# Designs tried in a protein design run: designed miniproteins, single chains, continued (5). Part 28

Each design is a single chain, and the fold is of that chain. pLDDT is the mean over its residues in the fold that is shown.

## One batch from the design tools (miniprotein)

Design m17007
Fold by ESMFold2-Fast:
Structure m17007 (fold): chain A 89 residues (1-89)
Amino acid sequence: SADEKAEELIKELEEEIKELEEKLAKETDPEIKEVLEWEIKRLKKLLEEVKEIAKSDLSDEEKIFELEVIEGLADIVRGITNNILRRLK
């Protein structure tokens, strides 16, 4: 169901954000810190969008579609940050 998919995505994003914030707290390289801060900010925005979709009056099918779009956007964010971090090291 859409509610189950939203709950799963919320949990995944919250856990990922927590791991990134812990990584940021230990990081000393200012360029790497900037990339991690950007990723955290983008994922937090997507997390809020997931929560809004979950609380909306959209149909179950429409919610699933919107949640899949957000999941794809999260993958793009991860891809961008991984590519930048690879080039910095």
Scores: mean pLDDT 89

Design m17008
Fold by ESMFold2-Fast:
Structure m17008 (fold): chain A 69 residues (1-69)
Amino acid sequence: MVEEAIEKAKELLEEGKYEEAVKLAENARDFAMQLAARYESQGNLEKAAYYRELAEEAEKLKEEAIKKM
């Protein structure tokens, strides 16, 4: 699940495992964007917006981890 991947990326960032956090956050962002597009195509705008917000959160985690490397 995207939410679980984001939580795991946060844990990796707290543990100082920055390279692993970057990889997981990037994968979570990409998957969230795919889900957002899929829900939008199905007319589920609420879920589409939800996954776009998760993608932004994952991107911020990726940026933070890169800055810590």
Scores: mean pLDDT 86

Design m17009
Fold by ESMFold2-Fast:
Structure m17009 (fold): chain A 59 residues (1-59)
Amino acid sequence: DERNKAIVKVAREVIAAVDANPDMTLEEARQLGKELAEKHGISPEDGEKAGEAAYLTAR
């Protein structure tokens, strides 16, 4: 499923961002996921959820 592959790519980019900035908030991670969603051709909602999941995984 190409959508799931795109979600994983967004999540990985958010994890890298959280690792680079330990002060990043959950809200900022959600916003980054939403922005990356456009780049990877998925919905803003999928991107926001990927950002949240990535933040919780990195912490």
Scores: mean pLDDT 83

Design m17010
Fold by ESMFold2-Fast:
Structure m17010 (fold): chain A 91 residues (1-91)
Amino acid sequence: KEKIEKKIKEVEEKIKRLKERLENFLKKYNLPMPLEWKKRLEEIEGKFEKAKELYKEGKYEEAEKLLEEVEKKIKELEEALKLGEEELDAL
C-alpha cells in the first residue's frame, strides 16, 4: 500500500522531468513537438492517471503493474530524446 504510494510519487517526478527535458530540447533547437513524441507522452500521462485511479479503488496489484508499464514508456521516450539530441549536436 505505502510502497505503491511512493512509486506513484516517483513516477510523477519522472514524468515532470521528462516534460521539462522535452520543453528545453524543443526551445533550444526551435523545434515543434513531433507528433509521435506527443502521442507517446499522452499515452504515458493517460496510463499514469489510470494507475492513480486503480490505487484509489484499492486495486493495488493492477496499479503497480501499470506504473511499471509507465516507467518503461518513460525510459523509451527518454532514449528517443537522447538520440535526437545526439543527432542535432552532430550538425
Scores: mean pLDDT 81

Design m17011
Fold by ESMFold2-Fast:
Structure m17011 (fold): chain A 61 residues (1-61)
Amino acid sequence: MSLEEQGEKLAEEARKAGVPESTVENLMALLRKALEAGNLEGAEKMLALMRSLIDEQKAKK
């Protein structure tokens, strides 16, 4: 699975988990910008941050 595909899947999971849409959109924009720049480390960091937010929302439920 590509980093872009992972990002799209995590964005959907984040929305379902109750992460605000504005936060998801901002993280996806940063992910896409990192990928466009060839910054794989930055892209992975954005994916990790989104996963962390999903885990935090799940812990509240």
Scores: mean pLDDT 81

Design m17012
Fold by ESMFold2-Fast:
Structure m17012 (fold): chain A 69 residues (1-69)
Amino acid sequence: MKLSEQEKARLFAAAGIYITAADLARLGYGSEKEFERDVEAAREIAEQLKENGYEDDASLIEKRLEEVK
């Protein structure tokens, strides 16, 4: 099973939304539970991209997640 380029683009965009939501939660616009859930969702997307050969895209998501901690 391989992600298409369009599927990859949608997942990458979704990860960006989750990371933004997590950062807002960290800044007090959401709960700790929301932060943890959104971080986990973005991490799952990064793993899926890595498994499908989109290592560079996955690395960008992982770098963003490091900055949100």
Scores: mean pLDDT 82

Design m17013
Fold by ESMFold2-Fast:
Structure m17013 (fold): chain A 75 residues (1-75)
Amino acid sequence: MISDKEAEVAVMEVEVAVTITVLKKLIEKGKVTEEDLEYARKVAERAKKLAEETGDEALRELAEELEKLVEEAKK
């Protein structure tokens, strides 16, 4: 059945995907704040670390997408 690490990956994938969706909507509306960017960056960092520990490719790709989105929104 699902391992503790697999459960952590699944939860993190959902968190990253939701964060990407919310951040994209905020950017489109011109309502993104520094607090939103800080939160998104922390989520991306946590996801990237977990992806490196587990070798999960889907999580790595989601983390990279969120990281890129934060960098684009920052400028």
Scores: mean pLDDT 82

Design m17014
Fold by ESMFold2-Fast:
Structure m17014 (fold): chain A 65 residues (1-65)
Amino acid sequence: MLDLEIAAGLILMAGSVLGLKVRVEIRGDTLIVTIEGDDEEKREEFRKLARKIGEGTGVKVEIRE
């Protein structure tokens, strides 16, 4: 599904732009995102972006910390 690949790319880009270490795994119809950074302000901004990406793409996003 192109939507999963687009969402994964956008998530990785968001992490990179914010300077956060993130990992992304595609499992079935779900995008698993692991946040490894310790900056809470950046983590909060990333969570907001990840939600918007999921909403915009229709992809189910699961955030793990």
Scores: mean pLDDT 80

Design m17015
Fold by ESMFold2-Fast:
Structure m17015 (fold): chain A 64 residues (1-64)
Amino acid sequence: SLEEKIERLRKEVEELRELRKELEAEIAAETDPKKKAILESALAVLEAGIAFLEELIKRLEEEK
């Protein structure tokens, strides 16, 4: 059902937010500028993905 899909997406967003926190901690601990730049790029992609899923959830909720 639509409700089950929304609930699953919310759980995925929560898991991605936890992954974001782990990645932010890894970036803070990284001393190699090249590795840090790669991790920062990965963080940007992850943040964009979270924002996309949050917007998708919002639109699916509006269809009710």
Scores: mean pLDDT 86

Design m17016
Fold by ESMFold2-Fast:
Parts: structure tokens; C-alpha cells; sequence
Structure m17016 (fold): chain A 79 residues (1-79)
């Protein structure tokens, strides 16, 4: 959970507005608890979604699409 939370935090700090950064920092304890409550499959899918968001922000839409498809496949398999 901590590695995923730090990746989300880094993304928000790099691409977020000052207001979005402040709001995320204020909600950090709740975000950590929410991430810790996710199943391993949900955590893996969310990590891929964070990486997809970063790829899209960097203009790599092909990589973003591939990562989104992988996240969806993991969630569909986690029945």
C-alpha cells in the first residue's frame, strides 16, 4: 500500500494544482487506510491505473491504453 500511495502522491504533486495538492495532503491518512483495505488484485489494478494516468499526462497514450486494459483484466479475473 505504501508504494502505491507514494506513487499517487508523486503524481498529484507533479500534475495537480496547489489546491488539489493541499486537499490530497489533508486526506493522506484516510487515503492510506482506504488503500490498505483493498485486496491485492485491487491494489495491483490501482497501481496500473496510476501508471496509466502518468503515461497519459506525459503524452504516451499508447502506453496509457495498454495499462488501462491490463488493470481491467486484473479486476475482471479477481472474482
Amino acid sequence: ADALLERIRAHVREFGSPEEIAEFEAELPAAREALASLSPAEQEALALLVEAARAAAEGDLERARALLAEAQAILEAAR
Scores: mean pLDDT 77

Design m17017
Fold by ESMFold2-Fast:
Structure m17017 (fold): chain A 66 residues (1-66)
Amino acid sequence: LTLEQLKEFAIWAAEKVKDPEVRKELIERAENAQTKDEAIQALMEAVSKLTDEERDELARRIEAAN
């Protein structure tokens, strides 16, 4: 995956986070990611806040992009 794709997935996941303050922070972290590692960190933190259904949807999107 490219940095741009990882940032897109991180933003998608962050937007699903229910807490508006945490959601805003995670979106900002994803948008400001300069490296793949930073984008992955933002993505993984957002994923930890998602429902099982949202995680399954994200996994399918990542598989389709790979």
Scores: mean pLDDT 84

Design m17018
Fold by ESMFold2-Fast:
Structure m17018 (fold): chain A 57 residues (1-57)
Amino acid sequence: NAERLAQLAELAKKGIDAWKKGDYKTAAEYFRQAAELAPGITAENLKEKADELEKKA
């Protein structure tokens, strides 16, 4: 589904933008939302990144 992939990309971008600003909590929230839309290993990687960022928040 092209719409789902576009939404995934947008959420990941928002997560990266928040991370660059030092807003680790917001970044983790966006990466968790992106993980819900991602397939397989990409979902797992996004969840791991969100967990890592929450530890720094």
Scores: mean pLDDT 81

Design m17019
Fold by ESMFold2-Fast:
Structure m17019 (fold): chain A 63 residues (1-63)
Amino acid sequence: TQTKIAILKALIAATPSAANAYVNLGNLNLALGNSAAAIANFQKALAINPSNSAAAANLAAAK
């Protein structure tokens, strides 16, 4: 949903270290068929928190 993506982007802008916000944004992009954007967001989440199992699992599933 575009509204939820906008909210998550605003949250990321306010708190760039919020790894879970990137995971959520990635999942929304997958739902919209934007796999490249989803992969980029999961990679950003892992760059912030390399131990984020949700980001790692979603990245593997998106490829």
Scores: mean pLDDT 75

Design m17020
Fold by ESMFold2-Fast:
Structure m17020 (fold): chain A 58 residues (1-58)
Amino acid sequence: SNMIKAVSLMFRAIAYRVEGKYDEAIKLLEKAKELVKDDPEMVATLDKLIAKEKELKA
């Protein structure tokens, strides 16, 4: 259930990114990261996505 929620948040974050809403995208990815904190592969994936949003925002 937490994995399904995290994946759903990731898809919403991608939608915000397409709209140029990087802060909203980052917020959703941070929420997803908390849901999957015990899954190091998912945490690493989310950290890379968050870094990308921050680069696009800068």
Scores: mean pLDDT 84

Design m17021
Fold by ESMFold2-Fast:
Structure m17021 (fold): chain A 87 residues (1-87)
Amino acid sequence: VEEAEKALREGDYDKAIELAEKQVKESGGTDVKALAILARAYALKGEIDKAEEYLTQASKVLQENPDDLDGAVYLLAAATDLAIAKS
């Protein structure tokens, strides 16, 4: 997650997507942070439909583990970036 987040902060959205996709696969689709980074990267690329899909997936996983405070923070950041991209 840290490397994908770093790529996102550096503006390398394609690298962030690559790294986050790998983490999603390794977790079996349950890594809220990786799903949130995918949503953020796609939102920043203007791929709104993809961003919404990943944000929805992250939200569903978070509902199954509501004590994941780090995941909740990543999800909030992704929701914020998506809201800005849709504006």
Scores: mean pLDDT 80

Design m17022
Fold by ESMFold2-Fast:
Structure m17022 (fold): chain A 57 residues (1-57)
Amino acid sequence: SKEQKEKVRKYVEENNYKMPSEEERKELAKELGVSPETVEFYVQETIAEKLLEEAKK
């Protein structure tokens, strides 16, 4: 679970904190052995944290 979340977070970071496409999220879900909903949740959490930091700046 934690390792899977970290891999999603790293993918989002490498993609410049942009929302991955629906197809990319489904492929990540299959690679990590989680549901696409889980990937989307981790992606949204990662992006939301980054946006909050930027909004405070």
Scores: mean pLDDT 76

Design m17023
Fold by ESMFold2-Fast:
Structure m17023 (fold): chain A 64 residues (1-64)
Amino acid sequence: MKAAAERLIDLAAETKAKGLISDEELRQLVEQARRLADEGLRAGEISEQEYQALMERIRAVEAA
């Protein structure tokens, strides 16, 4: 779960930096990454600290 969320965040950051993603597509990738992080936390696959780190990375991508 964590690895999948990290991959989506990395993809969103890279495609945004290259100008290859629309605002709507970025929102969809970010929403999916948040969903995966939430599911991982609920399943016990990631810690609260790891969850907060993923949320911080998502906010950084959105703010860029």
Scores: mean pLDDT 80

Design m17024
Fold by ESMFold2-Fast:
Structure m17024 (fold): chain A 59 residues (1-59)
Amino acid sequence: GEMGERDLEALRRALEAGDEAAAAVAGYHSAKNGYGEEAIRLAREMGSELAARAAELAA
C-alpha cells in the first residue's frame, strides 16, 4: 500500500545519504508493510547489511 511505498522511498533516500540508522528503520517498516523482498534487495545492492537484517527481521 501507500505506506509501504513511502517507507521503501525513505529507505532509498537514507541509503543514498549513508544514514544507516534511518535505513534500518525504513527497511523494517517497508517489510512490515509488505515490501520486505524489495527492501532486502535494495539494502544489499547498496551495501547496508544493517538495513537488510532489519527488513529480514520484519518479513
Scores: mean pLDDT 83

Design m17025
Fold by ESMFold2-Fast:
Structure m17025 (fold): chain A 82 residues (1-82)
Amino acid sequence: SEKKKEILELLDELEKLIEEKVPKEKQEELLKLIDEIRKLIEENFDPDKIKELLEKMVEILGDDIPVEIAEILRKIVQLIAG
């Protein structure tokens, strides 16, 4: 599935942006959520659960989300939705 490959590539980019742009105290929890999303995409694709985990990431990021991270998250949501 081309969409699956594209989502996995976007998750890799998201991981790099989190390590570069997000405070250290938030990185561990966010990276764990990315790993959980990767497993769902690779093993048991569940769009509702993936959306739930993405929403949790937005909550952790809070009000000052870097624009590059917000853009990647929106792209992932669009691919999951259709």
Scores: mean pLDDT 85

Design m17026
Fold by ESMFold2-Fast:
Structure m17026 (fold): chain A 91 residues (1-91)
Amino acid sequence: MKEELEREILAALVLASGAIAVTHLRKQGKTEEAERLEELVRKAVEAILAGDYEAAAEYLEEAAKLAEEAGDTETAAIFRTLAKKVRELAK
């Protein structure tokens, strides 16, 4: 029960953080990076909801790297924090 709620909350946080980051990238004209980030966020959420926390964490780390390469270091830090929290669910 508690793990299911924590999984749903993390999925919601990933979606919200991703939506904000994608919007910021699109406003900067970084459309290709925004599309790639949106796909990584979608895959991370699907993996979280499926209970595949290792895959979810890997997708979130890829999302963090993409955000950092695009100059959004704050969003990169958020995705790295979410990846760590997702890995904690696997314990």
Scores: mean pLDDT 83

Design m17027
Fold by ESMFold2-Fast:
Structure m17027 (fold): chain A 66 residues (1-66)
Amino acid sequence: MEELIKEAEEIAKSGNPAREVGLVMLAVGYLLDGNKEEAIAYAQGLIKAGAMVNTAKKILEMAESL
């Protein structure tokens, strides 16, 4: 968890940090709302784009367990 936050901060220092952080927040929001399909879609999109991959993988794992 703390490691994931640190990685997210480092990625946010690269180009387009607001967009990538926003997408992670949306994925987490859908996960907390119980919307498994949208949470998986956003997490997979981030993984395919190579953006915040470790955070996205954790979101995907949690969403798949819903």
Scores: mean pLDDT 70

Design m17028
Fold by ESMFold2-Fast:
Structure m17028 (fold): chain A 58 residues (1-58)
Amino acid sequence: GDAEKAREYMEKAAEALAAGDLGTAARYASQAVRVGGSENAIEAGKELGEATGQLAAA
């Protein structure tokens, strides 16, 4: 799969979640799995979660 495209879709999913659009977030997360595979999508999600955690801790 394409890890870079999975990352882009997961970033869009995170933006949709922040906006409260759960349907759009689910759609982008699904596309991340389709283009990058579940492993790459999970890794991208972890990286985004860690970045959010660092901002919350600062």
Scores: mean pLDDT 72

Design m17029
Fold by ESMFold2-Fast:
Structure m17029 (fold): chain A 61 residues (1-61)
Amino acid sequence: SMEKRRQEAIAFSAGSIWRAAGTGEAIVALSRGGSEEEARELEERLRREGEELERELLERI
């Protein structure tokens, strides 16, 4: 159905947006003198949160 395709698109978009946000936050942290380790942990956290959100949204279809 169109609704199923729309929900799948939303799920994948959410995951992608969260990954991009993680990279952005890491860059901002580094630009403010944060450590590479802190930036990596922040990026990994947001990536995992995005993966979890994508999975949860897909499970609802």
Scores: mean pLDDT 83

Design m17030
Fold by ESMFold2-Fast:
Structure m17030 (fold): chain A 57 residues (1-57)
Amino acid sequence: SDETTIKAGEESLKNGDWAAAGSAVHELFELAKQGKASEEAVEKAKEMREKLKEKGL
């Protein structure tokens, strides 16, 4: 679900697991393409992507 994926992505960012965080962001955008992600989930994915960019990823 989008909520579970958001939590997994945020936890991965806290733990420095950039690969898992990137996978969570990708999954959230794929869910959005399918109409299965909320607007909040898309915003969270954008926030996580921004944090990854700040780290040069």
Scores: mean pLDDT 80

Design m17031
Fold by ESMFold2-Fast:
Structure m17031 (fold): chain A 65 residues (1-65)
Amino acid sequence: GPEDEKKEAEEAMKNAVAALEALGATEQARQLRDQVEELLKQGKYKEAIELAEREGLRLVIEVQS
């Protein structure tokens, strides 16, 4: 349900942000967090999960490359 999706989105965001911060990508981590939190605020929990997982992974790969 929505509560489970919200929690999944928050956990995906936390994991992606932590990975980006560990790579020194503090600004990218902040921007990702802001984008996911805006979707959560709008009740778009599935979109928040997809954004955190897909963009988080993309940014980690891009920064590490």
Scores: mean pLDDT 83

Design m17032
Fold by ESMFold2-Fast:
Structure m17032 (fold): chain A 84 residues (1-84)
Amino acid sequence: SKEEIIEEAVKRFKELLDKQDKPTYSKEEILKIAEEALKQVPGITEEQRENILKKMKELLDKKPETYTKQEAVNIFKKALEEAL
């Protein structure tokens, strides 16, 4: 289901952020990690991945230069809900 795909994508995104173990992330780092997470999720197409990343860029444009893990996760969830 769409909900299961979103949950799996968020789980992989959190795992990748935890491996970096940084206090804050840049917009560029968040987008790169999100792209990697989306590539690891079965059932997300290349077109869907591109649409989600475009939505993430739009959401990131209105915020400060750096983001916490929780802020990055919240943006990723919103992009998935709106674009998937």
Scores: mean pLDDT 84

Design m17033
Fold by ESMFold2-Fast:
Structure m17033 (fold): chain A 55 residues (1-55)
Amino acid sequence: SARLEELAKRAGISVEQVEGLLTLAREMGREVALQYGIRESGLSREEAEEILELA
């Protein structure tokens, strides 16, 4: 989707990484996905929170 592509581009990650983070949030919860995005994907808290608004 255009929104996932926009978020991926702004965060400097792939669309697949955005989709993976959203899947993680749905399966394990927002807090687990937030910490994963910051620690493993190199996202800022603000970038991770913006992506997770779609979860």
Scores: mean pLDDT 83

Design m17034
Fold by ESMFold2-Fast:
Formats: structure tokens, sequence, C-alpha cells
Structure m17034 (fold): chain A 86 residues (1-86)
């Protein structure tokens, strides 16, 4: 029961993560940021490199900061669910 509930929650969070990544890419394009910068941000999130991620956030327009932090929070939640499903 709990495992199936966690799997379903994980699937929903993965869908939300995809939407947020799409929003980040769209906002970055609108603000003239290189695709390479977006990829580096996503790598920092995946690697849980908080120092590098906060450095990126500090150097980027404020409009991106909340989106990047939301992506970070979703990735952390997904990783917690993946650990629980082992």
Amino acid sequence: EKKRELERKGAILYAAYGILVGALSFLADQLGLPEETVKEILRAVENEDDEKLERFIASLPPELADTIRAIRDYVREIKKIEEELK
C-alpha cells in the first residue's frame, strides 16, 4: 500500500518537475540566457551542489530564482521517494 502510494506520488512529482524545467527553459530564452547555462543549473540541482546552485541564482535575474529553487525542492523530494522505494 505505502509503496504504491509513494510510486504514484513520485510519478506526479516527475510530471511537475518536467513542467518546471520547461518553464525555466522558456524564461531563460525570454531573458536571453544560453542553453548551456540552463544545463549547468540542472546539473547543479541533480548533483545537490547547493553552493554552485546559489552562486548561479545570485548571478541570474530574480524571475529565475524562484523557478530554480522550486526545481531544486522537487528533485530533493523525488530523491527521497526513490530512496524509500528501495
Scores: mean pLDDT 78

Design m17035
Fold by ESMFold2-Fast:
Structure m17035 (fold): chain A 64 residues (1-64)
Amino acid sequence: MEEIVEAARKYGRELAEKFGLDPERMEELVLRIARVLSQIYDPETAVELAKKAAEQLAADEAAR
């Protein structure tokens, strides 16, 4: 559980830096997606899928 939170926040900060977005917003986005997915998938798979989804959303936001 703590591993999911740390992994999600770290990746959110990396996305924010890469795309010039708000770090807090990106951390919460990745964490929110990971928490929802962890109800269906194992924690490791949930984090992997959340990273993919968040990267796509961050790219779409940066393109606007």
Scores: mean pLDDT 79

Design m17036
Fold by ESMFold2-Fast:
Structure m17036 (fold): chain A 92 residues (1-92)
Amino acid sequence: SDILAFEPEMEEVNRATLELMRALEAGDEEAAERALERLIEALKRIKNPLQRELAASMAIMGLTVVALSGDASAALAERAKERIAEAVNEAL
C-alpha cells in the first residue's frame, strides 16, 4: 500500500511520459529526447528501488502503445523504453 507514498514524483513521471508519448506521435524527435531526459531524471529522484521500478514499468507500458502503432515513431519508442530500463538498473 505504501508503494504510492511517492505521489509527487509519480505525478512528474506521468507528466513526462505523456509529453514523451505526444512528441513521439508528432514525430518530434527533439521534444521526445527532452521529455525522455526529464522522465529519467524524475525516475532517479524516486529513492525506493521498488517504487522506481514500478514507476518505470508504468511508463514503459504507456510507450508500448506507441511502439505497437507501426508508425515511424515506433523505433524511437522502443529506444526510449530501453533507456528507461537501463536508467532504473543503473540506479540499483
Scores: mean pLDDT 77

Design m17037
Fold by ESMFold2-Fast:
Structure m17037 (fold): chain A 78 residues (1-78)
Amino acid sequence: LTEETKKFLEKEVEEVEKYVEEALKKTKDEEKKKKLKELLEKFKEFVDKVLSGELRLGNKEFLEKLEKLKKELEEAAK
């Protein structure tokens, strides 16, 4: 991974964590809260594996998986 990609991923994690925290504050639905927390953990685990080098993906595969995880979080927040 390039240093620019690492900084991008760190910023993406911060943005997603902030988004989930705001969504959790706005909802009283316990099932929705649980799903959001589980999806956030999955997203963070994916990023951690990429940053550590445990998961090595091509650029296209990486972006597609990142986008899929973000979409799952957005759908859960609806």
Scores: mean pLDDT 77

Design m17038
Fold by ESMFold2-Fast:
Structure m17038 (fold): chain A 55 residues (1-55)
Amino acid sequence: MSLLDVEGIGEEREALLRAAGITSVEQIKDAPGTALMSVPGIGVELAIEMARSLL
């Protein structure tokens, strides 16, 4: 799966994740929730949805 295949992630949010060093779905699954929430433009709700969709 690419980052674009994750619910709620568009091109802009993919760019923000890549800028933070997150380039794959596996990195999202392995990242602590606090790291995802700290990415500018992601927010707590999207971080929870991403974790939920991938777990």
Scores: mean pLDDT 68

Design m17039
Fold by ESMFold2-Fast:
Structure m17039 (fold): chain A 75 residues (1-75)
Amino acid sequence: KLEEAKELARRAAELEAEARLAAEAGDEERAAELLREAQRLIAELARLVAELSEEERREVEEAAREAQREAEERL
C-alpha cells in the first residue's frame, strides 16, 4: 500500500509537469487531458493516504516532492 501510494504520487507529479510543458507549447487540449489524468491519480492517492500512518504519509510526501523536482529539472 505504501509503495502504491508513492508510485501514484510520482506519476501524478510527472503528469503535472508534462501538462505544464504542453501548456507552454500552446497545446491546451493536451495539457487539459494530462491534468485530468493527474487529478484522477491524486484522488486515488488521497484514499490510500487516509489509511497510512503519519510516518508513511511523510514518505509519500517526500516521494512526491522528489518526483516534482526531478520532473522540473527535465523540462
Scores: mean pLDDT 79

Design m17040
Fold by ESMFold2-Fast:
Structure m17040 (fold): chain A 94 residues (1-94)
Amino acid sequence: SALEAELAAAEAAAPAVAEVLREAAERVEPVSPEAAEVLRRAAEYAAKGNVLSALILAAVARRIALREGKEEAAAVIAEAIDRVQALIDEARAA
């Protein structure tokens, strides 16, 4: 089914998603330590195969950066979210 294909794609992408979110956390840490901590937690969820929770936490991290006025950090997080979505799409195409 379409849902089973989506879940399988997310699970297949999970290790790459975790890496993207860890790299984003390292880039964000000097500007927004609070957003970086949320991104590290997102990476842990992705590493366990829970890509949906990881994406929700990444969106939360972006909102934290925006509330802090850290537009550069928010842009890095938005780029990471886009890259995660691309990885899931690539896994679906395989």
Scores: mean pLDDT 87

Design m17041
Fold by ESMFold2-Fast:
Structure m17041 (fold): chain A 57 residues (1-57)
Amino acid sequence: SDELLEELGKLTGASPEEVRSLLEGLTPEQAGQLFRRESGNERAAELAREAAEELHA
């Protein structure tokens, strides 16, 4: 999931490590909602959900 974290970092301006830390405490749905709200970007929401699914798998 490093590629997903890097892509999310580029879309949000956060480091991949910061993105990972945020996603570890969230469900995939919560991650998607958070990143949609913060970035205003549906692609970021989709990637955040996928990254959270991988982190919890």
Scores: mean pLDDT 78

Design m17042
Fold by ESMFold2-Fast:
Structure m17042 (fold): chain A 85 residues (1-85)
Amino acid sequence: KTYAEELIERLEQGTPLREILAELEKRTGISFSDEAIDFLEELLEGGVSLEKLLRVVGLAIVNARQAGRTTVELEDVLAALKLVE
Protein backbone atom coordinates (compact mmCIF):
# COMPACT_ATOMS: atom_id res chain seq x y z
CA LYS A 1 0.00 0.00 0.00
CA THR A 2 1.78 3.11 -1.28
CA TYR A 3 0.95 6.68 -0.32
CA ALA A 4 -0.18 7.28 -3.93
CA GLU A 5 -2.67 4.37 -3.63
CA GLU A 6 -4.07 5.92 -0.41
CA LEU A 7 -4.52 9.28 -2.18
CA ILE A 8 -6.31 7.60 -5.12
CA GLU A 9 -8.70 5.81 -2.72
CA ARG A 10 -9.48 9.10 -0.94
CA LEU A 11 -10.16 10.90 -4.24
CA GLU A 12 -12.43 7.97 -5.31
CA GLN A 13 -14.31 8.40 -2.00
CA GLY A 14 -14.95 12.09 -2.77
CA THR A 15 -12.12 13.86 -0.90
CA PRO A 16 -11.62 17.24 -2.65
CA LEU A 17 -8.42 17.56 -4.69
CA ARG A 18 -7.58 20.79 -2.81
CA GLU A 19 -7.39 18.80 0.47
CA ILE A 20 -5.03 16.24 -1.13
CA LEU A 21 -2.81 19.04 -2.47
CA ALA A 22 -2.75 20.70 0.99
CA GLU A 23 -1.53 17.41 2.54
CA LEU A 24 1.17 17.09 -0.15
CA GLU A 25 2.30 20.66 0.70
CA LYS A 26 2.68 19.63 4.37
CA ARG A 27 4.76 16.58 3.35
CA THR A 28 6.94 18.18 0.63
CA GLY A 29 7.19 21.86 1.64
CA ILE A 30 6.00 22.66 -1.92
CA SER A 31 2.79 24.68 -2.24
CA PHE A 32 0.50 24.97 -5.28
CA SER A 33 -0.53 28.24 -6.92
CA ASP A 34 -4.29 28.82 -7.28
CA GLU A 35 -3.82 28.75 -11.08
CA ALA A 36 -2.14 25.31 -10.87
CA ILE A 37 -4.89 23.97 -8.55
CA ASP A 38 -7.65 25.31 -10.84
CA PHE A 39 -6.07 23.61 -13.88
CA LEU A 40 -5.66 20.30 -12.00
CA GLU A 41 -9.35 20.46 -10.97
CA GLU A 42 -10.24 21.10 -14.65
CA LEU A 43 -8.25 17.97 -15.67
CA LEU A 44 -10.16 15.92 -13.08
CA GLU A 45 -13.53 17.25 -14.33
CA GLY A 46 -12.40 16.50 -17.92
CA GLY A 47 -12.15 12.79 -17.11
CA VAL A 48 -8.41 12.32 -16.56
CA SER A 49 -7.81 9.13 -14.54
CA LEU A 50 -6.86 9.58 -10.87
CA GLU A 51 -3.61 7.66 -11.47
CA LYS A 52 -2.66 10.02 -14.33
CA LEU A 53 -3.68 13.08 -12.27
CA LEU A 54 -1.44 12.05 -9.35
CA ARG A 55 1.47 11.32 -11.74
CA VAL A 56 1.06 14.85 -13.16
CA VAL A 57 0.96 16.29 -9.60
CA GLY A 58 4.10 14.36 -8.56
CA LEU A 59 6.05 15.40 -11.66
CA ALA A 60 4.90 19.04 -11.28
CA ILE A 61 6.37 19.06 -7.74
CA VAL A 62 9.66 17.70 -9.18
CA ASN A 63 9.59 20.39 -11.90
CA ALA A 64 9.12 23.16 -9.31
CA ARG A 65 11.97 21.78 -7.15
CA GLN A 66 14.32 21.53 -10.16
CA ALA A 67 13.53 25.19 -10.97
CA GLY A 68 14.52 26.14 -7.38
CA ARG A 69 10.96 27.15 -6.44
CA THR A 70 8.83 26.16 -3.43
CA THR A 71 5.55 26.73 -5.36
CA VAL A 72 4.13 24.68 -8.25
CA GLU A 73 3.10 27.09 -11.00
CA LEU A 74 0.79 26.38 -13.95
CA GLU A 75 3.89 25.97 -16.19
CA ASP A 76 5.12 23.08 -13.99
CA VAL A 77 1.76 21.29 -14.38
CA LEU A 78 1.66 21.86 -18.17
CA ALA A 79 5.22 20.50 -18.55
CA ALA A 80 4.30 17.46 -16.40
CA LEU A 81 1.15 16.79 -18.44
CA LYS A 82 3.17 16.68 -21.71
CA LEU A 83 5.40 13.92 -20.27
CA VAL A 84 2.48 11.88 -18.80
CA GLU A 85 0.40 12.34 -22.04
Scores: mean pLDDT 84

Design m17043
Fold by ESMFold2-Fast:
Structure m17043 (fold): chain A 63 residues (1-63)
Amino acid sequence: KKEELKKKAERYIKMARGYVLLGDAENALEWVEKAEQLYKEAGLPIPKDVEEVRRLAERLLAS
């Protein structure tokens, strides 16, 4: 059921991107962390897109 976890993680990253655009770093990071856990559970590498969203959220939080 790796495909189901992957689709769920992709949805979570879309949520995280939305929170970054709204300036909500805390919620963005929560969704990124949930997506990362799903990729790990699926035995898949964490995509670069996920790493990018994490960095954006962390920079926003630091501002």
Scores: mean pLDDT 84

Design m17044
Fold by ESMFold2-Fast:
Parts: C-alpha cells; structure tokens; sequence
Structure m17044 (fold): chain A 96 residues (1-96)
C-alpha cells in the first residue's frame, strides 16, 4: 500500500546512495545523504498524494541541494537515486 510504496522507494534511494558512498568518501557521502533525504521525501509525498508532480518536485529539491557546490560526481549519483525512489513511489501510488 502507500507505506509499502514509500518503503520500496526509500530502499531504492538507499541502495543508490550506498553505491555513491562506496565510490568515494567525504563529498560523495554528503551527496548520498542528500539523495536519501530527497528520495525519502519524494516517496512519502508521491505515495500520500498519488501524483507524479510530487515525485518531480522532490527530485528537483534533491538536485537543487546538490548543484550549488563541488560535489558534482557524487550529486549525479544522488540525483539518480532520488529519481529511482520517485519512480518507485509513483508506481506504489498507482497500485495503492
């Protein structure tokens, strides 16, 4: 249901973030943190509201957080994780 969709989306974001952290430390870890937060927020919003717009907004926030610094490679992986989380949340919202 909605909670299960959010959990799956968070797991997807977590997996992507962990992969980013394994690629490096410091900056990559910070970007992974942003991805986890953005992905989790996006998942909750999409699952509860059941809209693609909510998922897109969460992705934009995650991207904006990462764009302002020298974490470009880490933030790219973070953005990808957030995007996957958003997609999983939308799928769960449609199912739930």
Amino acid sequence: EAEEAAERAWEAAREGALEAVRGGEGADAAAAGVALVGGGVSAVLAARLGTEEASKEGEREARSSGEGGALSSGTERGKEAARRAGEAAVEGARAG
Scores: mean pLDDT 52

Design m17045
Fold by ESMFold2-Fast:
Structure m17045 (fold): chain A 89 residues (1-89)
Amino acid sequence: PAPSAGGEAAARGGAEAGRAAMAAGKAAVPAGVGAALAGIGGAVTEGLTGDGARAAADTEAGGRAAAEGGGKAGEEGAKKAFEGAAAAR
């Protein structure tokens, strides 16, 4: 049962990774640019005003994390697919 469950999970993971990669491929360009810009803006604001404007920094950090999350989700999908292939060796 465990190998069967593993096979089903691997197939589902592969399908999700493929779909995520396709979605990430479409959004990767704007997500990458958006994440870089949000990261720069957030880091600058947190560095300069993190102590004084913590509430504003928190909302900007949230926006940055959301933008980075999109890119990371695609990277994690690809990484899991790569690890699955490596484990199948």
Scores: mean pLDDT 48

